# Designed miniproteins, single chains, continued (5): the designs that were tried, part 10

Each design is a single chain, and the fold is of that chain. pLDDT is the mean over its residues in the fold that is shown.

## One batch from the design tools (miniprotein)

Design m16316
Fold by ESMFold2-Fast:
Structure m16316 (fold): chain A 113 residues (1-113)
Amino acid sequence: MTLLEEIDYAISLALTFNRPEYLKAIENFLPFLNKDSVAYYLLNKDYDKAIELAERKIKENPDNPIYWLILGSAYLLKKEYEKAIQYFEKALEIDPNFEDAKRGLEIAKEKLK
C-alpha cells in the first residue's frame, strides 16, 4: 500500500463514517494531498472526479480492494446507494475480511430502507 493510497482510504472512511479516530489519522497527512489523490476530490465534494480517478486506480490494480471501497464511499456520499452497495460488495469479493467494506455496505443498505 502506498502513502497516497493510505491517505485516500483514511479520508474516504472519515467522510463516510464520521469517526473521530479516522479524522485524527488524516490530519498529519493533509499536506501530502495532491490532485492525483482521490482524497483531494472527496474533500472538495467533487465526487465525479473522485469516481473517475478511483476507477483509473482500479483499472491499474483490480485486485486491490481499497479503491473498490473508496469508489463505494464516493457513491454513498453522492447518495447513489445502489451503486455504493455494488462496489462495497466487490471489495468484499476480493477481501472477505475487509471490515470497513462490511460497514460501508451496512450503511448503504440502511439508507435504502
Scores: mean pLDDT 81

Design m16317
Fold by ESMFold2-Fast:
Structure m16317 (fold): chain A 100 residues (1-100)
Amino acid sequence: SSMEEELRKKIEELEKLIKELKEARDARDYETALKLAGELTKLMVELYELLNSPAKPEDLLKLLEEMKASTDEREQATLLGTLIHGAEELVKWAKEKLEK
C-alpha cells in the first residue's frame, strides 16, 4: 500500500538521521547534533502519527527544548543519548509493524 511505502521511506530516513546524529555526537559537534536532533524529532512525530501511536509528541518536543536550553556538554550528551535511544526503539517497533 501507499501507506506501507511511506512508512518504509520514513523508517529509512529515521535510520539515516540516527546514524548522522551519532556521528555528530561522537565528533562533539553539538551545533550539528542539535540541528539533526530537530530533524529527527520532527520525523519521529510524523512516524508516530502514521502508526496511530498513543505516544505524546510533547514529550519529544520537551526533550528537544531541554537540549537547546542546555549550556553543559555533558547534559547535552545525556539528552542526545535519550533521544537516540527513543528513535532506535521507534525504528524497531515500526519495522515489527511492517512485518505484520
Scores: mean pLDDT 83

Design m16318
Fold by ESMFold2-Fast:
Structure m16318 (fold): chain A 80 residues (1-80)
Amino acid sequence: SAAEEAAKVAAAEQALRDAFADVDPELGERMAQGVRDLVAALGLRHAAQLLRRESEEAAKVPGHERLAQALRDAADILEA
């Protein structure tokens, strides 16, 4: 349902904000906005798949471990 979809998007946004709250809250907010826009453009399933791919790419870059985990968590929430 639209309500279930909205709840998943809100939960994914909050996970991204929480992931960066202690280090870069502005980045967390920009990423939360990005996930909302991505779901609006592609739908839940395609947005989750893209976030998962971005997480895998981020995991290859030293220092991007938090980013990789946050993207994976967001993708998992959208596919829950």
Scores: mean pLDDT 89

Design m16319
Fold by ESMFold2-Fast:
Structure m16319 (fold): chain A 98 residues (1-98)
Amino acid sequence: MIELSEEKKEKLKELLEKIVEALKNHDYERLVELVIEALELIDPELAEELRKNRSLEELGKGLALIVQEVTRDLPEEEKEKIEEELQKLFDDFVEHLK
């Protein structure tokens, strides 16, 4: 992964907030778009994989990397809380697609 500039870190945080809204709204197409946009900032190769294969597994992998990057400089307790909350949102989102 490339070290992100402060501007890109702020953009990634903004995208994560939009991702959370898409997860809460069960908007699959919007979620895919936002995850791809965020991945283009941190892992362009994975962004390309997700464009070709929009599976829930690839989407979940992308979301995990976005959360990891956004929370990189946070205290461990805060990082775990955010990761747990987003995992719950993603699990709920997946359940609603069935």
Scores: mean pLDDT 80

Design m16320
Fold by ESMFold2-Fast:
Structure m16320 (fold): chain A 67 residues (1-67)
Amino acid sequence: SDAAALAAAEARGLAATARFGRLARELYESQGQTVTATVNGVTVTFATPAEMSPAEIGEMIAALLAA
């Protein structure tokens, strides 16, 4: 159900914040810069647009955690 999907996304978001909150902050502070980090054992490169909000960065981290 949509409610179960929302609960799962919320749980992933909380887990991402706990585990990747520092990365999300770094990405927010590095707007327009490239940041390389290891997520779920995979090295990935992030290019954040200058206008990306903390919420959008949080969603990106949650999506990576879900992969």
Scores: mean pLDDT 58

Design m16321
Fold by ESMFold2-Fast:
Structure m16321 (fold): chain A 68 residues (1-68)
Amino acid sequence: MELTYNELLKLTDLTGKKIVIYGNDPRKIGDFSKAKSYIESRGGTVLKSFIGEPSEEEKKEADIIIEI
């Protein structure tokens, strides 16, 4: 499932969810940290957070993919 950060904020329980965070703007590194903190506070696991495009393997491994 691919979500925007605003759509992620509508999810109140992320327990057991595997999440990948990606983006194309290195100036948004602070937004990655904020998204990761939110996910972990809701019981989710961040598998990877990075600048670039997620691979097909990363898309298959993740339950949720977030674009920043």
Scores: mean pLDDT 80

Design m16322
Fold by ESMFold2-Fast:
Structure m16322 (fold): chain A 80 residues (1-80)
Amino acid sequence: EAELARALAAGDWARVRALALALAPAVAEALGLSVEVAELWLRGAVEALRAREVEGDEERALEIFRRTAAEARALEAAAA
């Protein structure tokens, strides 16, 4: 968590993404998701956060979130 906060403060979005994705197995277990779905949500969350914090674009952040939700549903449907 402290490493994520430091990466965010530094504007190191590549590191933020890498640190977030490293949490995917734990997030998947905690939420009852597949690791692939957890990775999609974490990638989407980092992109949405960047759009909001760097670009100040809340509309784009919501669009990224909606796109991620659609991709997650498609992946779940394909796995069934």
Scores: mean pLDDT 77

Design m16323
Fold by ESMFold2-Fast:
Structure m16323 (fold): chain A 81 residues (1-81)
Amino acid sequence: MELSEEEKREDKEKLLDKQLEAGLLSEEEREKALKMEPLEVGAFLEAKRIKLGRERDPELAKEAEKRFEELVGKSVEEVLE
């Protein structure tokens, strides 16, 4: 099905709102992500999860970061900048 530009924007806003409610994003990070392409939003959210995971399970976070860099071609820190 063909999604309109308005529907794509609404889906992105809903996704980001859920991540803000879950504590993954700050309000400033949500505003930044709203300006990103949908694929960039996915990479940004994954980078945030990896960064937060470093305190909980550093080894699991390192493995996730390796996969992230292979798929995205950028470091977690570069994506979050």
Scores: mean pLDDT 75

Design m16324
Fold by ESMFold2-Fast:
Structure m16324 (fold): chain A 64 residues (1-64)
Amino acid sequence: SDAAALRAFLAAAQADRAPDAALYVETQRLGGRLLSSSFDAATRTTTMVFELPDGTRLTVTLQR
């Protein structure tokens, strides 16, 4: 399913420290949506919350 594919992609992207543009493009392609994005400068951590095509939410944390 597209939701399963998007979960797998986001998990891999988190591990691989993928650029934000790749996350946004692939999320839109698979029918997901970015709900929120925040950056903590002290930890250099970006936290993003996505809505998947099945209506569930997934939080991705990237340290850059």
Scores: mean pLDDT 74

Design m16325
Fold by ESMFold2-Fast:
Structure m16325 (fold): chain A 80 residues (1-80)
Amino acid sequence: SVEELMEEFRELAERTKAEIERHRDDPAKLEEIARRFAKEAEEIAKKLLEAGASDEQIREFLALAEEVARLYARALEEAR
């Protein structure tokens, strides 16, 4: 269901943020984390669209993805 997919994505975002924080000083690991998140996020996004996610749910998804992306970019900049 859409609700289960949104829950799955929220959990993915939180785990990814925690991993970024844990590996702030490791650019290679940060890049690995980013690639994994991008692949998993894309898969969830496709399932959300197929399941008919609402505009509100899509906005939440994008906001969470943007938050992770900003945290990643900041961590990567600080590590170099």
Scores: mean pLDDT 87

Design m16326
Fold by ESMFold2-Fast:
Structure m16326 (fold): chain A 70 residues (1-70)
Amino acid sequence: MISEERKEKLIELLKKKASYKEIAEVLGVSEQTVSDLFRGKSYVERVEILLKMLGVDEETKKEVLEEAKK
């Protein structure tokens, strides 16, 4: 499971349109695992999936999604 510190770091990376490598490093998985999870999905869809997995509050989720939309 991801720690609160890594969760905060991932949220900041998502606001900056993070690469698969950056997401993989924070989650502690391979870049291939992230690629497989997000295959065929838009960046916004990927951000929504990650925020749901992290269990972030609705205010944080809204803020990150708005940033991810560009």
Scores: mean pLDDT 72

Design m16327
Fold by ESMFold2-Fast:
Structure m16327 (fold): chain A 74 residues (1-74)
Amino acid sequence: WLDRLIDVLENAPSLSDDELYARLRAIVRDVAAARGESLSDDQLDAAARALTDFVRGALAEGRLDELIAGIRAA
């Protein structure tokens, strides 16, 4: 899932909000499932929206590379 997340972040400047949202929602769902967590559609939608807004904010501030580097270092 880390490689999928990094790929989404690297492509974020070229993705529409709907595409970014859909990819992040799928990652949240798959991570939750792998951890044995059952999130409702409302919880998945809320998490995906928050992550989409966060990624867009990081991109707007020129901090996306810093975020990707932090994830790779983890």
Scores: mean pLDDT 80

Design m16328
Fold by ESMFold2-Fast:
Structure m16328 (fold): chain A 100 residues (1-100)
Amino acid sequence: SEELKKLVEKLKKLLEEADKIIEESRKKGHVSEEELKRLEKIAKEIVDLLEELIPLLEPEIAKQFEKSVELLKRAKTFEELLEALSLTRRAVLATEDKLK
């Protein structure tokens, strides 16, 4: 479970980095190409981390993250990335609830 906790902490940090970019874009009223590229890079890092995390999870929680991976890999627009990241955050909350 220590390995699981470390992976969840790394995932939370990546989501925090994504949130900073999203917040900056919202304040400006647009997303720049550079911000989108940075967000896409973070999304790829999240996918890699989720592929390590999923085998350590109970099947019910694993399915939520598997859906996150699917959406993150298919995301082509800023809006699709936001939806995929939102689903990933919900899956993290479900995982933390079981680690209490």
Scores: mean pLDDT 84

Design m16329
Fold by ESMFold2-Fast:
Structure m16329 (fold): chain A 74 residues (1-74)
Amino acid sequence: SMAAKRAEEERKRRFEGASRGNILVNKLVKEGVSPEEMREKVEQEAEKLSKTDKVKAESFYETANMSIEMLEMG
């Protein structure tokens, strides 16, 4: 069905966003960036991404911030 196809395409975009979020946070950790600076960079990247794909941007933002939160709890 068209609804099932749309849901699958949206799920793939969410996965792409989440993957990008993890890649960015891992890069910033290796560069020695503070959690505060990581959140700022994530917010800037999410804003740019939201102009082309809001679903991908939302998933990116949520995943990246979850990763940063886990680092702060560690």
Scores: mean pLDDT 87

Design m16330
Fold by ESMFold2-Fast:
Structure m16330 (fold): chain A 94 residues (1-94)
Amino acid sequence: SREELLRLARELIEEVERFLEENDVPEAWRKRIEEALRRTREALEDPSASDEEVYREASELAKLAMAAALHLGREDFAERIARLMEEMRRVLRE
């Protein structure tokens, strides 16, 4: 389940990075999301980070990305990120 959790967290990072590249996200939102991306990557690269810590950082990244997507009218992207987080939560419980 850890390997699957880390795979899903990497997918989240890739989806959010693509979102920032394809959309004109306001600078204040972009800075917050980039900081959350950095924290999520650090948790993924830290072998001492618990599954719960990885999930916590990924969850914060997802919340910020979904909020920004909704502000930009990108409900489709927000729904994709929500589904990815539901899958992560399911894996974390297994």
Scores: mean pLDDT 87

Design m16331
Fold by ESMFold2-Fast:
Structure m16331 (fold): chain A 66 residues (1-66)
Amino acid sequence: SLVEKLKKELEANKDNPQKVYDIALEGIEKAPDLETAKEIVRAAAPYLTPEQFTALGLIAVGLFLE
């Protein structure tokens, strides 16, 4: 699944918050629905700064809820 593939990529890059952010953002943009986008944000959360986490959450909502 998209989420399982992304979790592997996030874990491989866990020591690089900016790379984790970039991977999660691309995943959110490719997500078929808001629930999948939220799962991606949750999967990336342990590897992100609070500011990056907030930004991804807002982007996810903005893409699916105008």
Scores: mean pLDDT 82

Design m16332
Fold by ESMFold2-Fast:
Structure m16332 (fold): chain A 62 residues (1-62)
Amino acid sequence: GWKLVAKHEGLSPRGAGAAAGAGGVSAGGRVTYFDAKTGEAIGESETARAIGTATSVEFYER
């Protein structure tokens, strides 16, 4: 399947999410999206909260 890896850049990214997993409640930097097959950066966002998940490396998996 196709999947995307997102990495949040900022302080306390792993613990910043909501208790229900990696809910991006705190965004101090940006999120860079990586193609999980090639490892290539294919996009980025200024705020992880706009995406909904900030502290995860695998965002889109299928």
Scores: mean pLDDT 43

Design m16333
Fold by ESMFold2-Fast:
Structure m16333 (fold): chain A 106 residues (1-106)
Amino acid sequence: MEEVKKIIRDFALKAQLLLEMTLLEEGITDDAVRQRLNRLIGEGYREILEAVEKGDFDKAREIYQKTIEEIKKLLEEAGVSPELIENFKKQMEELFDKAFEEIKKL
């Protein structure tokens, strides 16, 4: 389980960095937006980790999809362009899939 926690934590950290880069690209420096995004990532990380620890990979993917849709809505409300949101979602899916493949190899 320690290796699983490290993989999911690394995924969450990369997700947070990708969001920060997306906000920077649009010139969004609003602390309230950044705090809300960090909260969504933190909550998503916790729930995904719990599901994975229970062996419920389908539930973990459902939580991931729900979290990404909530992040997308917040980015749209903050004025992030549809193109950057689409690019963000594609990069996030690649990161998530790589994390899950690593876990399956354990």
Scores: mean pLDDT 80

Design m16334
Fold by ESMFold2-Fast:
Structure m16334 (fold): chain A 95 residues (1-95)
Amino acid sequence: MPSDLDILGDAEEVLTDKVNEASEEQQQEIYSQYTRILDNIRRTKNQDSLQKIKDLILEFYKKVIDEKPSVDELLEMLKELSDKVDDIYKEELKK
């Protein structure tokens, strides 16, 4: 049963490789999406919402490890993840 740190470590190796091969424009887009996800995590206070966000991030990292997507595919997946995380945060705010 992989811990959050185990999944993060394995995914970080793949992500670092992809970022190093990415153009400056692609690197900035990846950084922007990653920062947006982190900001939404920091703003989310509800434990159930945080668990859902963690599950989405772990699923994303598992797919990155398994499929080793191209930089463009990675950006599409990251944007989808960012949108889903934002939706969870917005649902919390509607309480």
Scores: mean pLDDT 76

Design m16335
Fold by ESMFold2-Fast:
Parts: C-alpha cells; sequence; structure tokens
Structure m16335 (fold): chain A 61 residues (1-61)
C-alpha cells in the first residue's frame, strides 16, 4: 500500500547519519499519521511521490 511504502522510506530517512534527514523522516511520519487519521488518501499519495523523489535524489531507495 502507499502507507506501507511510505513507512519503509521514512524508516530509511530515520536511520540516516544526517540529522537533517532524520528530522525530515520525523516530519514525514507525523504528516503521514495526520493524513491517515483524516482519510486524506490523495495527500498520502502526493506525500509518497514527494518522498520517493527526494529518496531517489539522495540514493536512499
Amino acid sequence: SDVDELLALIDRFLASPSPSLRAFGREAREGLERLVAQGRWDAVRLLLETVRRLAASLGIA
């Protein structure tokens, strides 16, 4: 699911040695939790696409 793919990517950011990438991972997780609670599946998909693009750019995939 989009949620499962996002959680897997977020875990990779949270495991990063970079403090800024870990901070991004925390913000993305909090954002995902909020969107899921609100049933905003359109926004969950957009967040997944955004996180995937960033992860690809950084070699985190």
Scores: mean pLDDT 86

Design m16336
Fold by ESMFold2-Fast:
Structure m16336 (fold): chain A 81 residues (1-81)
Amino acid sequence: MLLDLVALANKGRDEFRKELIEQGYSEEKADAAADAVRIDALWGNTGGALRLLRDAGISKEGELLALERSGEFSKEIADLI
């Protein structure tokens, strides 16, 4: 169960990273945003995630997208528990 949760969170992170790169974000910004989504999904640390997004220079629209994506992954994680 725990290993499956980590695998799902990592998959979600990688999918979001790919989406951001396809939208024209740099690899560095995409990595930071994807890690923020994973942190929020696994640990519920929304404040920490938002700080990482702002420090990476992600737009306000990108912050909203990251929170929405985090919510989708949190639901998938909840369904596994």
Scores: mean pLDDT 67

Design m16337
Fold by ESMFold2-Fast:
Structure m16337 (fold): chain A 90 residues (1-90)
Amino acid sequence: SDELNKKLKEIQELILEAYEAYYVNKDEEKARELLKKAIEKIEELIKKINHPRADEIKEILEKAKKSKDFEEMKKLIEEAVDIINEELEK
């Protein structure tokens, strides 16, 4: 749906902003804050669409929240997004 695509774009924008904050601005606190916002938007999205793999996605996001490494946190968030996108393929 258009709303689903809009929310996925917002999540991708937060990930890109986090990458810029971390590598360009050297602001690790801001980068992690932006990734946490991406996690929150993914959690809201999977709840709204009643995603069949919601529990798996939540487990991945909990690992992301506990990660102390920016790249690991980002990778786990991207993995969660990939699972959502797989259900959109016909």
Scores: mean pLDDT 84

Design m16338
Fold by ESMFold2-Fast:
Structure m16338 (fold): chain A 83 residues (1-83)
Amino acid sequence: SLLTEGLDAAIEAAKAGDLERAKRILEGLKQFLEQTASSLPAEVREAILAHLDEAIAALKAGDAERAITHAQKARELAVAAGQ
């Protein structure tokens, strides 16, 4: 899915030290999820969005490890929801 592929790309960018690229990908995924993912259960959608927000905040603070952890949690939730 676009969500899991985008999360994988953001995790790879963060691992490579390209925090600006990782941030742009996660911001794009957040916008996409807010505008188009209305078919997801509200609790799952809110949990994914919360992890995206924490990952973006971590990237803005230069904390790649925390960003990767939250992006991975968002990915696990997306996969469990069939995304």
Scores: mean pLDDT 87

Design m16339
Fold by ESMFold2-Fast:
Structure m16339 (fold): chain A 82 residues (1-82)
Amino acid sequence: MIKAKAIILAKTKDGKIIRIELEGDDKELKIKIYDAETGELIAEGVLSTENAEEAIKKAIEAIKEGSGKIKELLDYELEIER
């Protein structure tokens, strides 16, 4: 079973720095969004997916393109267990 995890640091359009934690497998992707300064949980969710590695890579690309409330990608780490 392939497992994928990513930690993303991004700047929002309103000037906040957020930490996005993504963790998943071949069934679901878990998402947690924190305020990077306070450590407060802003949002969480679970998405059904057949490939968490691909879903995480697409999320990183969307963040680079400034999707939604995100202005820019600051940093990211991606870990894949095979």
Scores: mean pLDDT 80

Design m16340
Fold by ESMFold2-Fast:
Structure m16340 (fold): chain A 77 residues (1-77)
Amino acid sequence: VPTKEQVKKALKAIKEEYEKNNGKLSLDQVREIASKAMGVESVSEDEVLLLLAGLTRIELGESLEEVSEEILEDLEK
């Protein structure tokens, strides 16, 4: 299970790459970005979907800290 700081790094990295690519990233590209940001060999599709849902919540005004904590809790289930 990743740490909260790893989840925060993944969310920031995914957001940055979305902005650079005009919102055009495949799930495989998101997975690669997340795995590199978290310093792990790979992330599951379920982990990627949780990160993408979290990014949407941040865009709607939730804090990076709060969203990262909730993603961590969901990954521990």
Scores: mean pLDDT 78

Design m16341
Fold by ESMFold2-Fast:
Structure m16341 (fold): chain A 63 residues (1-63)
Amino acid sequence: SSEYHQAVKQLILTQMEILALEGEIYVLEQQNAPQSVIDEKEKEVAELRKKAKELDDQIKKLA
């Protein structure tokens, strides 16, 4: 279905966003950025992880 296809595409894009943010966090840690800045990026990753789980659950229901 179109819903299945769209959910799969959104999951892939969300996973790519997570990877990009993890790379950004790595650079910030290497630069000794303030912990508050790193924590905000980690929260952003957590929200994307939650979105990815919701998309994965949706895909499983549509499969």
Scores: mean pLDDT 89

Design m16342
Fold by ESMFold2-Fast:
Structure m16342 (fold): chain A 74 residues (1-74)
Amino acid sequence: MNEEARKYAEEAARAAAEGDTIAALQYGRLMAQAGKLSPEEAGKAAEEAARKLGLDEESIRRARNAGYAGAAAS
């Protein structure tokens, strides 16, 4: 995954942790566009970013969902 897509994955994870669903979805979409990711790949990328940031299970789940949904909306 390119650096731009990785940056957006981290932003999606942080927004998900803060409960900012709109921002998380928008970053998920930007990540998928920058990385040319499918919804499944975008969901996994956001989930992985959330785990690497040491976020809790609920935040990891929200990040995965936002990555998937953002890519699907693209």
Scores: mean pLDDT 85

Design m16343
Fold by ESMFold2-Fast:
Structure m16343 (fold): chain A 62 residues (1-62)
Amino acid sequence: MSEEEILEKSRELGFKLGKEGHTSIEAAYKGREIALEQGMSEQQALLAGMEAARAAFKARLE
């Protein structure tokens, strides 16, 4: 799986978690977890977590 695909999946998961009432911090942890499971570096995993957190925040604005 490419880095871009992992970031997209992290955004999708974050949005889903936000709609389900989870916080941005919870989404960030899950996004990081996905990236690490796919063998990404800690820095890349941090970016995936941030994308998930942003998506969760946007989901709650709806």
Scores: mean pLDDT 81

Design m16344
Fold by ESMFold2-Fast:
Structure m16344 (fold): chain A 90 residues (1-90)
Amino acid sequence: SELEKLLKELLEKFGSVSEEVRKLIEEALKSKDPEEITKLLVEAGRAIEDEETRLEFFRYVAENSPIPLMRLEAEIEIGMIEIERGVKKL
């Protein structure tokens, strides 16, 4: 139920970013497997073209997910984005 709440909040906040992002979050809502849901959310975040919005997505997951693996994967994605930002400033 807490995971379903997170997915619904993600759909409300980020589902308007693109049809691909919306579809991936909706597929996550249909899944009962936390590992599959985590994979779908990582794919949804990576589909966000705007870097700032992509960071907001993964930060929201990292702060609000009840699933430790999902929080860890979101933190990894945040770290990768921050590294890419650093490289682009060279």
Scores: mean pLDDT 86

Design m16345
Fold by ESMFold2-Fast:
Structure m16345 (fold): chain A 81 residues (1-81)
Amino acid sequence: MKEAEELIERALELADEASELAAKGEGELALEAQITAGVAALVAAVAKLLLKKGYEEEALELAKRALELAEEGLRLAKEAV
């Protein structure tokens, strides 16, 4: 279970970093980064809720997706600045 918790925490940290960096950028890439970071944070929040309800396997899968989205958001944000 620690794996899903750790991935959720990492995804939220990266999504926050991506959002902060995107706020310093301009144009379409900055907007895409902001949206992607927001979606990553939402998916991570759903994964956390599933963990609380005992859906460990589903939570782990969503946590991995949230991390992928957060990493993509950060990549887009770095391109926007």
Scores: mean pLDDT 86

Design m16346
Fold by ESMFold2-Fast:
Structure m16346 (fold): chain A 72 residues (1-72)
Amino acid sequence: SVLDEETLFKKLIELLREIAKKHGNQELLDAIDNFEEAYKNKDKKKMAEYNAKILELTLPIKEEEYAKRLAE
């Protein structure tokens, strides 16, 4: 990609693992690990599958963060 794809990938994976560890979400950690493996194998179908799973699992975390900010 035009914009340093490898650096963006590393930053995204680091951020996602940080979030997953903070929330103790093992299913999210597993999905992130599977996504990273698919990326290294250039498996676009598996990347899309696990990306969708990561988004699904992160949505409740995002909602919780917004709820906390609104309660302040």
Scores: mean pLDDT 75

Design m16347
Fold by ESMFold2-Fast:
Parts: structure tokens; sequence; C-alpha cells
Structure m16347 (fold): chain A 67 residues (1-67)
């Protein structure tokens, strides 16, 4: 579904923007995941990569809170 893909990409763009202010290395990894999402034609793989990106972002926030 084109609409679901667009929503996930917009959410990821927001996440990348915030991550870039906290941890540029995480932001770079998230940008790599976004590129992988854009290259996939499978919606299931698209969602899997998006979930990996969200997990990476959450892990970053947890590390930031402990610092």
Amino acid sequence: DQQQKAQMLRALDTIIRYASKIDPDVARKLEELKQQMQKTTDLQEFRKIFNEAVDLYQDMLERQAKA
C-alpha cells in the first residue's frame, strides 16, 4: 500500500531528524535503513526494515537517558 509506505517514510524522516541531534552515527544508520526501504518492492520487508529503524531509535533514546 503506497499510503502506508509514505506514512512510514515520513515517520522515519522525523526520527532521523531528531537522531541527528543526539547521535549522528545512529542517524547515519537510520538513513541507510531508509535507503534499504526505498529499494525494496516487498511491503513485508519494508515493514521489517521500518521496525528495525524504530528499535534502533528506541535503543539510542534509552542510552541517552542513562548517560
Scores: mean pLDDT 84

Design m16348
Fold by ESMFold2-Fast:
Order: sequence, then structure tokens, then C-alpha cells
Structure m16348 (fold): chain A 66 residues (1-66)
Amino acid sequence: VSKEELEAEVREAMALITAGVLYIIYKDKEIAEEAAKVGLEVAKTKSALEAQKAVIEKAEELAEKK
């Protein structure tokens, strides 16, 4: 596996782990799934930190709109 592939996997893993933690906190599958989707899109082009931040921000947005 190349370094670039490993870095991409780490970014995706950070997005998914963050979404999983938010699922435990909010206990809402829809919020977790939509947040994970946004984080995975950010993970394609941005850093792991930015992907994690995007997951958190999306979950907060969805929780507010409920």
C-alpha cells in the first residue's frame, strides 16, 4: 500500500470514527449517517482534521434543525 493510499485511509477512518462517536452521543442514526457522508467527501481532498471537523459541524447542524 502506498503512503498516499494509507493517508487516504486514515482520513476516511477519522471521518467514520468521529461519526460513530456522534451516533453514541446523539443516538440518532440519520444524523450519524449524514455526518459520515459529509466527512467522507471532505476526506477525499482535505486533511483528517478537516474531515473530522466537517463531521462534527454537520451533526451539530442536523441536531439543531430537528
Scores: mean pLDDT 80

Design m16349
Fold by ESMFold2-Fast:
Structure m16349 (fold): chain A 94 residues (1-94)
Amino acid sequence: EEEKKRKEEAKKKLEEEKKKIKEYAEKIKELEEKSGRGEAVRKAVEEAAEEYNLSEEEKEEILKNIEREGLKTPEDIAELILTEINVIEVKREA
């Protein structure tokens, strides 16, 4: 029973994470059409920083990681943004 609950919770978290990645990817696509990729990435990180109450330092760290990885697709960029936010949240709980 506990093992089934953990699997169901993990599956639900994965579904929620995929939905968030898709939402951020769509935002990045819209911003990319208006301002180009660099501006789109910055604005997507700014919106995420407002939603998750990130500091300017944490925001700059996410931007540096995106540049370091050389990501090209909105989906990959959105996934990295959400992954970095999760890492920051875990560090805050520690």
Scores: mean pLDDT 75

Design m16350
Fold by ESMFold2-Fast:
Structure m16350 (fold): chain A 99 residues (1-99)
Amino acid sequence: MDQARQLGLQAILTLRGSARSAIILANQGKLEEAEKLLEQMREFGEQAVEQIEPLDPELAQGVRGTMLLQESRVLASLGKDEEAKRLLDEARRITLSLG
């Protein structure tokens, strides 16, 4: 459905953009700012999944996969490698299940 796809695309682009900004902040040693942006990404991603799920459950899973992948990237930039690998593995399992 076109409306659900537009919402999903916007959510994915927002999550990717926020992750890139958080990684830049972490690489600059601005850890508090990076962690705050990570928290905002989590809140936004969960709200986006909740909004999309009743319209397109498969797309909602795709957005959740993107959220977990982007969170993993930010966590890795913060030195939380074990947590990052766990979320990356979960994101990849979701993506593979979608075809």
Scores: mean pLDDT 85

